# Designed miniproteins, single chains, continued (3): the designs that were tried, part 107

Each design is a single chain, and the fold is of that chain. pLDDT is the mean over its residues in the fold that is shown.

## One batch from the design tools (miniprotein)

Design m11727
Fold by ESMFold2-Fast:
Structure m11727 (fold): chain A 97 residues (1-97)
Amino acid sequence: AQKAIEEAEKEVERTSREGVEALRIVEEAERLVKAGQPIPQELIDALRRIVGEADTRRILALIEAGRFSEATSLLIGRILRKIGDALQKLLEARKAA
């Protein structure tokens, strides 16, 4: 019971940190595109680790098209879903204790 709660709390913390990292990556990608600079592969790989390949391709396509608000909205939706899933696991762990 206690161990499951601790693991679920750590998952919430990890998911929240990954969400902040993904937002910073997207902000940097938008800054580079606005400056006429290419997005480094390292940023693409970092974003892919957090949101997966399909969402990364959609976000990058929106940024390259200058559709920055839509790219940010898609990212926020993905982050909120991941945080919600982590919180649900925490609630289930607490309910089982």
Scores: mean pLDDT 83

Design m11728
Fold by ESMFold2-Fast:
Structure m11728 (fold): chain A 110 residues (1-110)
Amino acid sequence: SKSELIERFTSIFRQAAEKAGVSPDTISKSLSVVTSLLESADDTTLQALSVLLPKAEKSPDYLFNLVIPVAFSGETKEESVANLVNLTGLSKEQAEALLDFFRRLLLASD
């Protein structure tokens, strides 16, 4: 379900932030943003995220030190999408939705 997926992803983000020594107040604010973005996410984005969940739950580093950097590694949007498809096995549509989600997450300051 959407609620289960949101809980699983927010748990991964919290674990990564706690490991990085981020303050509880900053974690709380960041998780509110993450939850809001996930709640407004379309089915394609949620499906893309669900493909990442098993590996990300095993290691948050899969998401933060591999998937997210790869999403921003291309000189163009098309290159970033192709890199995500090659890394994750997602469809082009799912990779595009995921890239847009990560861009919104990166731009959200509060």
Scores: mean pLDDT 82

Design m11729
Fold by ESMFold2-Fast:
Structure m11729 (fold): chain A 74 residues (1-74)
Amino acid sequence: KEEQEKKLKELDEKISRLNTEIAGLDAQIAALRKAHPTLTPEQYQQLLDLEVQRALKEIELAIYNIEKSRIKKK
């Protein structure tokens, strides 16, 4: 059970880091949209790149949350 606690702590640290990174990306996306209500093609590419990065981190977060859930169940 101590092994599970160590693994949960590691996952919590990874989840915390990903949540911070996702929040940072959300802030950048919101700032870009707010500053540029009408996007140029270059700004649209920047927005798309940020949204793709966010989606990938959301997938990683989901995987870690599933793993954490499995460990919590024993």
Scores: mean pLDDT 81

Design m11730
Fold by ESMFold2-Fast:
Structure m11730 (fold): chain A 93 residues (1-93)
Amino acid sequence: SEQKKASLYSARKINEVGKETSEYLAEKLRKEKEEYKKKGEEEAKKSSKEEAEKILEETKKKVEQLEKGEELMKESARKSEEAAKKNQELYEK
């Protein structure tokens, strides 16, 4: 029906926006991860050996958190893309 096709079109558009938003957030988290790693390494170079070890450990934990966030956003983007494809397939039937 025409109403069903309109609903599927709207659902597809929502999922396309969801994909783009998740991809944007993944890229933002990737850049933040690289910046934290660089700053931590630079700060460690200016510190005593014991302080440098603590800075590098804290930096590693923060980088791991940002990496998990990036992976979550990449998964969200993939799920949104799959949902949009299903909406399109149902629209064409």
Scores: mean pLDDT 85

Design m11731
Fold by ESMFold2-Fast:
Structure m11731 (fold): chain A 80 residues (1-80)
Amino acid sequence: SREEKVAETLRKLSEEAQLQVLQLIQQVHDNLDNPEKVREYFQQMRELFREVVSDPEALELLEETLDEAYKELEELRKKQ
């Protein structure tokens, strides 16, 4: 499944890169009431993936996953 491929791709990242991703996710969670900050943190995650992921297919998968997550979060924000 797509979710399994994403999880596998993330597990292949260095421990340092995995921790940086988790920190950015935490920053999104801590700033959910600030759409501008959420957008900035998602952009930082994209830049991090571009820096640490050399495989184009893996990078595309992660970028698509971020785009879907951002869209879902924005839709949830409008309903709540």
Scores: mean pLDDT 81

Design m11732
Fold by ESMFold2-Fast:
Structure m11732 (fold): chain A 74 residues (1-74)
Amino acid sequence: DEVRSLGLKGIAYVLRGIGALLEGNTEEAIKDFELAAEYFRKAAEVSRKQGRLDDAEDFEKFAEWVEKKIEELK
């Protein structure tokens, strides 16, 4: 499942970004969160194309949350 694969990649990068923040590495965290947001945006697009509107909305919210975190770190 493409949506599941993209969503899991997004989650993995969120966890990596959080790990980087705990180590004090803000630059690495921003990079990981940017990748997470890209995967969540892609998952939302594919979900919408498949008629999975609730999943698309959830992935859009995840991407927005991650993008807000990136902005807070700049």
Scores: mean pLDDT 87

Design m11733
Fold by ESMFold2-Fast:
Structure m11733 (fold): chain A 87 residues (1-87)
Amino acid sequence: SEEEIFNEAKKEIEKVYKDGLERIRQAVAAGATPEEIRAIYEETLNKIDEIFKKYYPKLSEEQRKEFVKYVQEIGDKFRKEVEELLA
């Protein structure tokens, strides 16, 4: 169903987000450069965008609107968490 596809999309994005955040935590703890941290951050955002583009055309009109909001919320959360790790 479209609902199952939407749930799969959100699950894939959540995994990529969590993995990216953990990679940044480990990089910060290891004394990585700002450039190295930025590379992990941008790679993670690119992976999220690829998942978004893969699933977006498979969703209903209503689900597409919710998916855009979900991805924006994940992006905002990721940025905030990374900023807090670098503080």
Scores: mean pLDDT 89

Design m11734
Fold by ESMFold2-Fast:
Structure m11734 (fold): chain A 85 residues (1-85)
Amino acid sequence: SAEEQALLQELVARVRARLAALEAERAANPSVSDREFEIRALQAAIDTLREFLAEHGDKLSEEQRARLEEEIAALEARLAELRAA
C-alpha cells in the first residue's frame, strides 16, 4: 500500500540519519576502530528497526513484519559474532 511504502521510506530515512550521526562522531574521534564502529552501527540499526515495529508494526502486512523481524535477527547474529571475536 501507499501507506506501507511511506512508512518503509521513513524507516530508511531514520536508519540513514542515525548512520550519518555515527559517521560524524567517528570523524571527530578517529581512534574509533572499524570493529567498534560496526558494533555501534549494528546496534543503532537494531534499535531503529525495533522502535519502528513498536510504533508502526500494526500498520504493516504480516509478511513485511516477518521480514523486518528476520532482518533484526540477522543483525543481532552479526553483532554477537563481532562481540565474540
Scores: mean pLDDT 85

Design m11735
Fold by ESMFold2-Fast:
Structure m11735 (fold): chain A 81 residues (1-81)
Amino acid sequence: MEETLKELLEKAKEAIANKDFDAVRSIKREIVRLYKEGKITKEQAKEALREIFELMAEYYGATILDLDKQVERELEKLEKE
């Protein structure tokens, strides 16, 4: 995994723990930007988004149904922005 992705995931963990939803959204947009700029692959972007969703589910005690579909939907949404 690129060093930049590792740093973004570490920041995402902190933001999720602090309930900083604006920071989480900013980090997701930054991951998608790296993909759009060709600095990471689509697979790496999807994996990073998946990890963020899993962390949110763990922290908030929620069960995420159909995680792969949610990751794809989020990637498409952020890619269009």
Scores: mean pLDDT 77

Design m11736
Fold by ESMFold2-Fast:
Structure m11736 (fold): chain A 99 residues (1-99)
Amino acid sequence: KVEELLKGALEETKKALEYFQKARELSDNPELAEQYRKKAQEEIVKAGKLLAEAMKEGSPEIARLVDRALAHLARANDPETAIESLKEAQKLVEEALKK
């Protein structure tokens, strides 16, 4: 159950990362870039909900890693650091899956 929540959060975090990467590649098309940033924010919200549930049901070790991942997801609101923040969140969720 906790593994399913963490896997879901990982998939949504990866989708958000891909959408922000696409937005950066579309610097010549600001309207389309904005659409991809909105899609990325939707995936961040989904990942956050899954991580919050995993924190309630997981061990203290999982909860600590998830809490740190949630902090990085919050930082992903800044487009300049969004990709870096999402990569850090991804690593923390992957580490939680090993527990």
Scores: mean pLDDT 85

Design m11737
Fold by ESMFold2-Fast:
Structure m11737 (fold): chain A 68 residues (1-68)
Amino acid sequence: MEEQREKARELVEKHKEELKTLLENGDYFKVGEIMFKIYKEAIKLGVDPEVAFRVVLEYYNELKKELE
């Protein structure tokens, strides 16, 4: 479980700067698209869907808090 979570976090981390830029620009639709792509990619790499969803959501909330 923890290994899968770390792998999902690594995928989101690679897109962190792109997601921050899109959030700062107010491009919430593209943020959603990128997050969904990360979610699908994590599942394709063998990450449990619930773990992938939680990690993607956690990062979204962390980025959102950094902008507040």
Scores: mean pLDDT 77

Design m11738
Fold by ESMFold2-Fast:
Structure m11738 (fold): chain A 77 residues (1-77)
Amino acid sequence: SVEDLYNLAQRAYQGDVEAARELARRMYELGANEEQFTKTIKALVDAGGLESARALGEMAEEFGFHEAAEVARKLLE
């Protein structure tokens, strides 16, 4: 549900790595593209959720979004 996605996003922004992975899975299932993954990774970094951003980058790599994954790696260096 939309409320489940909102709750997952809030938890991911608070540093819940498992919520970040579940958010990534739900985003992919809903047809989120590489640009949307990149924007979410940047938003997590800006919020200070570095481990959530790392988890989202790893999930992006698994989904074949190699450019989004590279953005995560560069921002977390």
Scores: mean pLDDT 85

Design m11739
Fold by ESMFold2-Fast:
Structure m11739 (fold): chain A 90 residues (1-90)
Amino acid sequence: MKKELEEKWKKIEEYVRQGKFDEAKALITDELLAAFAEYVEANMSEEIRAYWKSLDREQQKDLIVRYLLSKVIAEELRKIGEEIDKELAE
């Protein structure tokens, strides 16, 4: 179960990296929603948990895609920074 869920999560992240947001959203199952809800309950503030619980299923899927996109953007910005630093050092 956990390994299969991790593999599905990696596929969703790959589609987000490719800009295939609708395809990424379509892969988000009720099982993945439950796993992300558990993550929110364990790691987020009371206000964020209340917000998550106020969302319908489609809104929750949209938020997950946006969350993954923010991680991808942060990774790309980090890589760009590393390339700039390397260019300035040469």
Scores: mean pLDDT 77

Design m11740
Fold by ESMFold2-Fast:
Structure m11740 (fold): chain A 65 residues (1-65)
Amino acid sequence: DDWEEFLSAREEVENFESDNPQTNELAERVREILENSHSKEEFYEKVAELEEWLRKKREELAAKR
């Protein structure tokens, strides 16, 4: 069920948003996905971009230690 899959992915993104207070940038990206995703296809594309961005940010933060 495509709709159930979409809702599950959305819930994961929303839960991740609430993890840490320094997550303003992450929270904004999550909101952008939720507000600007007018289809499940757009949502999945934006989630993939968010995952890639988060991976790069984690590497950047580790390098700055």
Scores: mean pLDDT 66

Design m11741
Fold by ESMFold2-Fast:
Structure m11741 (fold): chain A 97 residues (1-97)
Amino acid sequence: TEKLNSKDVKERLAAMQELSKDPEKAKENIDALLKLLKDKDPAVRGAAAAVIRIMLEEKPDKEIAEKARPELEKLTKDKSPGVAEEAKKALKVIESI
C-alpha cells in the first residue's frame, strides 16, 4: 500500500506487479488502484487497469467492478493507446461479471 503512493514511478509499478499476483490483496487496495487509474504516468495508469482486470478475472466481484467502471470508462479515452486498450479489456471483464 505505501509503495503504491510512492513518488517513484518504478516503486508504484513494482507494487502493482506484486498485487497482480495476489487478487485478495489487490481487492484490499482497490481505493489506491482507482486513484492510480488517474496517475500522471501512462505506464502507471495502464498497470492499474491491468491489476484491476486480473483481480476481477481471478475473483469476480460485482461491487468492486461497479466501483471501478466509471474510471475505467474514462480511461478508454486516454491519450496513450496502450492505456485505452487495457481499460477496454478491463471493461470487457466487468461486462462478463
Scores: mean pLDDT 86

Design m11742
Fold by ESMFold2-Fast:
Structure m11742 (fold): chain A 64 residues (1-64)
Amino acid sequence: MVFSDKEQEAMRELGKELSKIKEGVDLETLIELIEKLMPEEFKEVRDWLIEALKEVFEEMKKEK
């Protein structure tokens, strides 16, 4: 899958913000961040990222 230059830049910024946010942030806050950086025009990529984020939170719940 090839992302547009806009999508790639949005993903880079999202990754940078997520690297600052580790334990102690809730799923809702991360979803809000994704929606802010990837608006409706990127809905397919946004939905994919939200699903990946849910998987990460499921693993975090198991680790505790």
Scores: mean pLDDT 67

Design m11743
Fold by ESMFold2-Fast:
Structure m11743 (fold): chain A 67 residues (1-67)
Amino acid sequence: SLEEVLEEYRRAMDELVEAIKKLRTAQENYKKTKSEEDKINYEKVSAEQKELGARVLELHRRIRELL
């Protein structure tokens, strides 16, 4: 239903916002330290943000089809 897709979209958007904040922090840390640990964390957080972004786009597409 549209209601269920909207709830999933809201949740995915909240998760994406948090992932973007984590990505900015991880990027700043890596720029300052240049450490392997901070690079790995930056890459991990970047991948998580990309997956969440793809999920948000798919849910947005489904909402448009229902409207």
Scores: mean pLDDT 87

Design m11744
Fold by ESMFold2-Fast:
Structure m11744 (fold): chain A 106 residues (1-106)
Amino acid sequence: ARPIDTSKAIGIRLDVDESTTSATVSFKVVKPIKKGTKFKILIEVRNVGSVPATVTSVSVSKADLTIISGANQVILPDEIAVIEAEATMKEDLENETITVTVDIKA
């Protein structure tokens, strides 16, 4: 079945500059999440630097990630880009940390 994505999303906001090559955001999973659970990730990237930046990859620990929109954006200085992705959990999680990693090229 296709994912029923009716507004459940994890929102991430990142400020990046020319020194930023990678950003990581960690979330503690308090309630049990089962393998195969799908959730939306919304990543808002603000370029606070002086040179254009591009998001080169997005990954989530213990999940498969599919980019839905916002791939291959060049983010000019003082601009904000929004990347929408869907994560599918590869394993059961309880009281564990998941990490979202965003790789950036200026």
Scores: mean pLDDT 75

Design m11745
Fold by ESMFold2-Fast:
Structure m11745 (fold): chain A 79 residues (1-79)
Amino acid sequence: SSKGEQALGQIYSDPHVVSLKITEITDTEWVLEVVFEAKTGEEAKKRLLELYENSPAVKDMKIEVKGKRATGIFTISND
């Protein structure tokens, strides 16, 4: 599997993910909006940052925190 498929699989398997939207699909890239929920918004943001740091396929991460949720908007490369 590609690094992008691995990153997407990690998102689908994460119990903190409460919403996942794929906003754009191309042959090489997916643009995602993912919402994480944790005990605090800081912990939810930490989960998104860990995804970004540990997944070379994840690019252009933008994070917004609201209450106990963090929304990440980012691109996954699947090439």
Scores: mean pLDDT 80

Design m11746
Fold by ESMFold2-Fast:
Structure m11746 (fold): chain A 68 residues (1-68)
Amino acid sequence: SRAAREKALEIGREYVLKAAEGIKEQLEKQGLKAEIKIEESEESVTATVTAGDKEFVIKLTVEEALQL
């Protein structure tokens, strides 16, 4: 249902953001400046963490978020 999908995306956003914040913290402890970018679609949430030439991508689909 649409309500279940909306809840899954909300949970997915929180999970992806917390994971990205953890990566950012570890990179900043190494003296790197890290930036987080969040992108949402109807099917997925993606967080990209960039630090210099390094890039980390965390993606959760609605299906994956429903398993959290």
Scores: mean pLDDT 81

Design m11747
Fold by ESMFold2-Fast:
Structure m11747 (fold): chain A 62 residues (1-62)
Amino acid sequence: MKVIEEVEKKAEKEENEEIKKKLLELARQGRDDLARGADPAAVAARLIEETKKLYEEEKKLK
């Protein structure tokens, strides 16, 4: 799934180790959900929203 691959690539480029770990965890959860037969569109929407929240939190710390 392309969204999961993009999250993994963002994690690879991430300088903040805590955000990087959270991105990798989100990607893993997405893969696990898809393996259980979850709706790919719902998984993609969740990953996009949670990734956005992580970057907003990082931005607040400046």
Scores: mean pLDDT 77

Design m11748
Fold by ESMFold2-Fast:
Structure m11748 (fold): chain A 86 residues (1-86)
Amino acid sequence: HMEEVLERQRAFREELSKYLDKAEKIFDEIKPEVDAFVESLPDDREARLEATKAFIEKVKEKYGNTLETKFLIMLIEAYIIDKLAA
């Protein structure tokens, strides 16, 4: 039964990879917009959080409630965190 578990895990990873690839392509297309958004963020922490929430909601509205959009949001959030931590 370990072989069945490994086969299911491989299939799951391959399927997830397809959605991640789609999300990465969309992210590459909108990266200039994300960069401009990060550069426009206010110095106030609370205002930054509210602006980020509003940006993510716009992404959800534009791309819909799909698995690709969820991965896209994760990529955007990770990118914003990395930029703000630097």
Scores: mean pLDDT 80

Design m11749
Fold by ESMFold2-Fast:
Structure m11749 (fold): chain A 71 residues (1-71)
Amino acid sequence: SSNIEKALELLREASKLTTNPEVLKLIDEAGVLLALGRVDEAIELLKKARKLTTNPEVLKLLDEAIELLKK
């Protein structure tokens, strides 16, 4: 599978774990951007989500997704 597909799986898990509606919105918007091939813009939204989250499991999933998308 592509790095985008793997990143989308990680974002799906993050969206299930987050209780922060702002983090959820940023993850959902990043997913749409990835579907459109707008990878750099998706990474910027995920970096914003990373700064807002206080959940260590969500933070780990966002970090893993960002690193996959930078490859």
Scores: mean pLDDT 86

Design m11750
Fold by ESMFold2-Fast:
Structure m11750 (fold): chain A 75 residues (1-75)
Amino acid sequence: MKTPRELVEEAKELFEKNRDKLSPAQAAMVEANLRSAEIAAEEAEKSSGLRKDLLYLVVGSSYEVIKTIIERALA
């Protein structure tokens, strides 16, 4: 299973490769979700229990949104 850090890095690489193919609105949504994922991944490393589980969910949800926006822009 991929770590939150690995998901954030994959999302960054996917965004950088495809930034010029995104509309301004799509790019803004990706940037907002990427920022949320980065903060959640950093906090998850310092957290335990329920808080860590919730932060892992935030990273996963943000990653899926980023992936969906970029994949739809490329289709």
Scores: mean pLDDT 83

Design m11751
Fold by ESMFold2-Fast:
Structure m11751 (fold): chain A 100 residues (1-100)
Amino acid sequence: SDITKKISEEMEKLLREGEERIREKRPDFAVLYSGYLQFSLQLYRNYLIAQATGDEDLLKDVIKLVQHNKSLVSKGIDIMREYMPELQDLVDKLEDMIKK
């Protein structure tokens, strides 16, 4: 759907912007930190798609992945807080998913 495509394109743009900011500040850790960012943005992408489409199974899968990967998600949150502070709403949502 157009909504799903728009969400995917917006998340891909955020990933590219984040990767560039990380590369400029920390080229020595760019691959590792980009990996953390990519994983967290993929989870948030699937969360937004689940909400937009009413896909309860996808929402359950996202929550399950967050719960089984709390440490990795927390690393992605740290990267977003440092390099992409404008993503506070996204960070808050991932933090809420971890706390459950």
Scores: mean pLDDT 88

Design m11752
Fold by ESMFold2-Fast:
Structure m11752 (fold): chain A 64 residues (1-64)
Amino acid sequence: MSPSSIVARTGRRVGAPSDARRAIMDAITNGPSQFPQAVRIVRRQVSQRQADILTRTMDDAISS
């Protein structure tokens, strides 16, 4: 509980790097099969929570 709180807090403070956003856009362009790959990349750079939100956002954008 304690370590995950620290990691998530630090990740949010820094924010998502532009490289992660670029990877997300690339996944959207290539299609849904690339979403898992994009999530793995983003997850490395940002918190797990941030990656989950981005994945849902991408899926929602494609669905709508």
Scores: mean pLDDT 57

Design m11753
Fold by ESMFold2-Fast:
Structure m11753 (fold): chain A 95 residues (1-95)
Amino acid sequence: SEEIKERLERIVNGEKTLLDYGVDEMIELLKEHEFKPEQIPDLKRAKERLQSQLDFLDAYSEQHPLTPTQVRYREKLKELLELIDEQLARIEAEK
């Protein structure tokens, strides 16, 4: 859609990063669109940040039961990391 295209254009031109968007919106962007090689730094930054959040939640869960909201968030973090890895693998294969 035009709205999703505008969001992608804002990432490409440096007005926004992937992490400026909500979790569900990031999932939609990563599923619906093919990111470009110029966006690799943004994808890698997002991956590092999301991995750090997942690692924190995993460590926290060893001593404290996660709430249903935290469990859903962890599942979405795992999905985002998988989607980012798929985008990076695709871009690298196209080189």
Scores: mean pLDDT 82

Design m11754
Fold by ESMFold2-Fast:
Structure m11754 (fold): chain A 99 residues (1-99)
Amino acid sequence: SKELKLIGYALRLIGLDFDLRTVTNAEEALRIAEEAYEIAKEAYELDKNSPLVPSILRLGIRVLERALAIARAAGDQEAVRRIERMLREVRKMLEEVEK
């Protein structure tokens, strides 16, 4: 079921958001950001018309924004740049599904 798969993506993103609470290094923040980005992208590609997808994309954005804050605090300019790019792409996905 696509719906069960989307629920699984939401739960995984909630888990990543929780994991970020103890992360202080940019490398781990970037890794979590990349995983959140992949989950958001898979949800978007799986069913753009699902009412669950906007909520999943918002969860992805939340994880990416938190990872970005950690990367900025750590002073890792490359991690910041990569996370900012992923964040822009997920925000664009959200804009597309809200139309």
Scores: mean pLDDT 90

Design m11755
Fold by ESMFold2-Fast:
Structure m11755 (fold): chain A 90 residues (1-90)
Amino acid sequence: MYTSLGGGYVQNTGSSTVTVTASTLMKKDQKVNFKAKSLDTGNESEVVTVDGKAGETVTVTLTLTVPPANKNLRILVTAESESAMVVTIE
């Protein structure tokens, strides 16, 4: 298994949760396990598993529990898959 990483920022506007959108272009048919982590809090999302198809861009939504403050949060998304891939945070 390969672990691919995507980093980005998510603005929290006072919610106790934030939503992280991550996307990747599938190079082959494979399952991908996505997880988000807040580098500011250390909290992790649930794992979201996607069956991707070659040539398809898959998009996943990951939910993180965060402090309810107006703050930019540093997010790391981990994609575990059969081959290395590029992960983009939106």
Scores: mean pLDDT 77

Design m11756
Fold by ESMFold2-Fast:
Structure m11756 (fold): chain A 82 residues (1-82)
Amino acid sequence: SPLDKLKELLDKSNEYSNKTTAAAQAGDVKSAKEYAEKAKEYYEEAKKLYDDSGSSDPQMASLVTAASISYAGAEVDLKLAE
């Protein structure tokens, strides 16, 4: 289903956002930057899928919003580690 595809992409984005934070906290800025780029790529792919769907489903909207917040937090952690 479109929701299952969206979940898979957002789960990958969240995984890389979490890896970004962990690498940043460990002082591995190089890995953190690489993970942040992957998180962004998966998020943008998911966002395009969501936008192309024309969906007004609150569950889909909630998942996209949650992943956006996760990525924003990871970006802050990366900037603080630099």
Scores: mean pLDDT 86

Design m11757
Fold by ESMFold2-Fast:
Structure m11757 (fold): chain A 81 residues (1-81)
Amino acid sequence: SARDEEIERLLEEIKELGEKFLEALSAGDVATAEALLREMERLREEFKKLADPNNPKEVKKLENVDALIEVLRQLLASLKA
């Protein structure tokens, strides 16, 4: 369905942004890493709006995205200290 295609698109885009975040972080580009994290958070909110809370697979995907964002947030915080 168009909804399933949109969810897959958002998840792939979040994954690509996460990879770019790690590249920026390894290069010491904190400003770019912060901007990429904010974009991931924006796409997560779009995914949350589409997600069906009664679909356990979609709930788990959202939990996985939240866990990824939290890990990246902690990595960024460690380098800013």
Scores: mean pLDDT 87

Design m11758
Fold by ESMFold2-Fast:
Structure m11758 (fold): chain A 81 residues (1-81)
Amino acid sequence: GVEEGVAEGVPREEAERLTREARELAERAEELARKVQEGTATEEEREEGKRLARRAIELAREAGDSGSLVRAEEALATLEA
């Protein structure tokens, strides 16, 4: 049910999965962002990086992982530049 705006408890296993996925996706997005900064990324890699970064942002917010959130947002900003 929808109730108060409290950090919604996803099942612990799901929260752990979301955290792991957010971290992995943020790291992959950072790798692709570096390639973009170096001018070595393909257009497909840039688009994939944007998708990974946006997914990482969503998962990090659901998991409450501020570190992965910041990383993913910074990677997305680089990939959109």
Scores: mean pLDDT 78

Design m11759
Fold by ESMFold2-Fast:
Structure m11759 (fold): chain A 79 residues (1-79)
Amino acid sequence: MTPANTALQNLSKYLGSALPVAAGSPTIASLPELKDLNPEHRRAVEGFIKYYKLDAVEAAKLLVSDPEKLALLARERRA
């Protein structure tokens, strides 16, 4: 869907256009919120979630609906 297609772009915007190292995982790749993303982009989101120790389901939903809050949560986990 259109929201899913722009989700990665929105997250990248809040993080300065760069995502952490991509590493695929069946858990993240299977999420409905990310199903319409390119597989390479889903791996980038997977790497971001793993790197910042985020909850996969919550992060995927925030990526689509509120990328600013997702970026803030990632910073809290990294601190």
Scores: mean pLDDT 58

Design m11760
Fold by ESMFold2-Fast:
Structure m11760 (fold): chain A 71 residues (1-71)
Amino acid sequence: SLAVQREKAAAEILKILLDKGLSRDEANVAVLHLKPVLESTDPEVLEKAIQRLKEADDPVAEAKRLGKEYA
């Protein structure tokens, strides 16, 4: 199910953000910005987004940028 894949991806992103030291509120804001990315049917979009978030110095700003790119 696409919905199950999105849920798994959202959980994986949340874990990455928390591991980078974000608060729960900061991580939730970042995930909300990533809604267009999570709604993408292209798994490469999601994989690239996860990689960019892992490498980003400011993951919230990167999530906002990704959300705008895929909106």
Scores: mean pLDDT 80

Design m11761
Fold by ESMFold2-Fast:
Structure m11761 (fold): chain A 61 residues (1-61)
Amino acid sequence: KLSIEELLEKVLELLSLFSHASPAAQRQIGLSLARIEAEELGYSEEEKEELLRRLTDALDA
């Protein structure tokens, strides 16, 4: 099972493959990937919330 930090890094790495997509498209792809992976890995609601918060913060930086 990936930690929140490891999963966040994986999602951000995958998003680098979509560097030519608009920021809005990258955000949607990232959030969708994070939600799917977290659900598949059996993350708690708190873990999902923390992952999405960190991803949103990273994308807004």
Scores: mean pLDDT 79

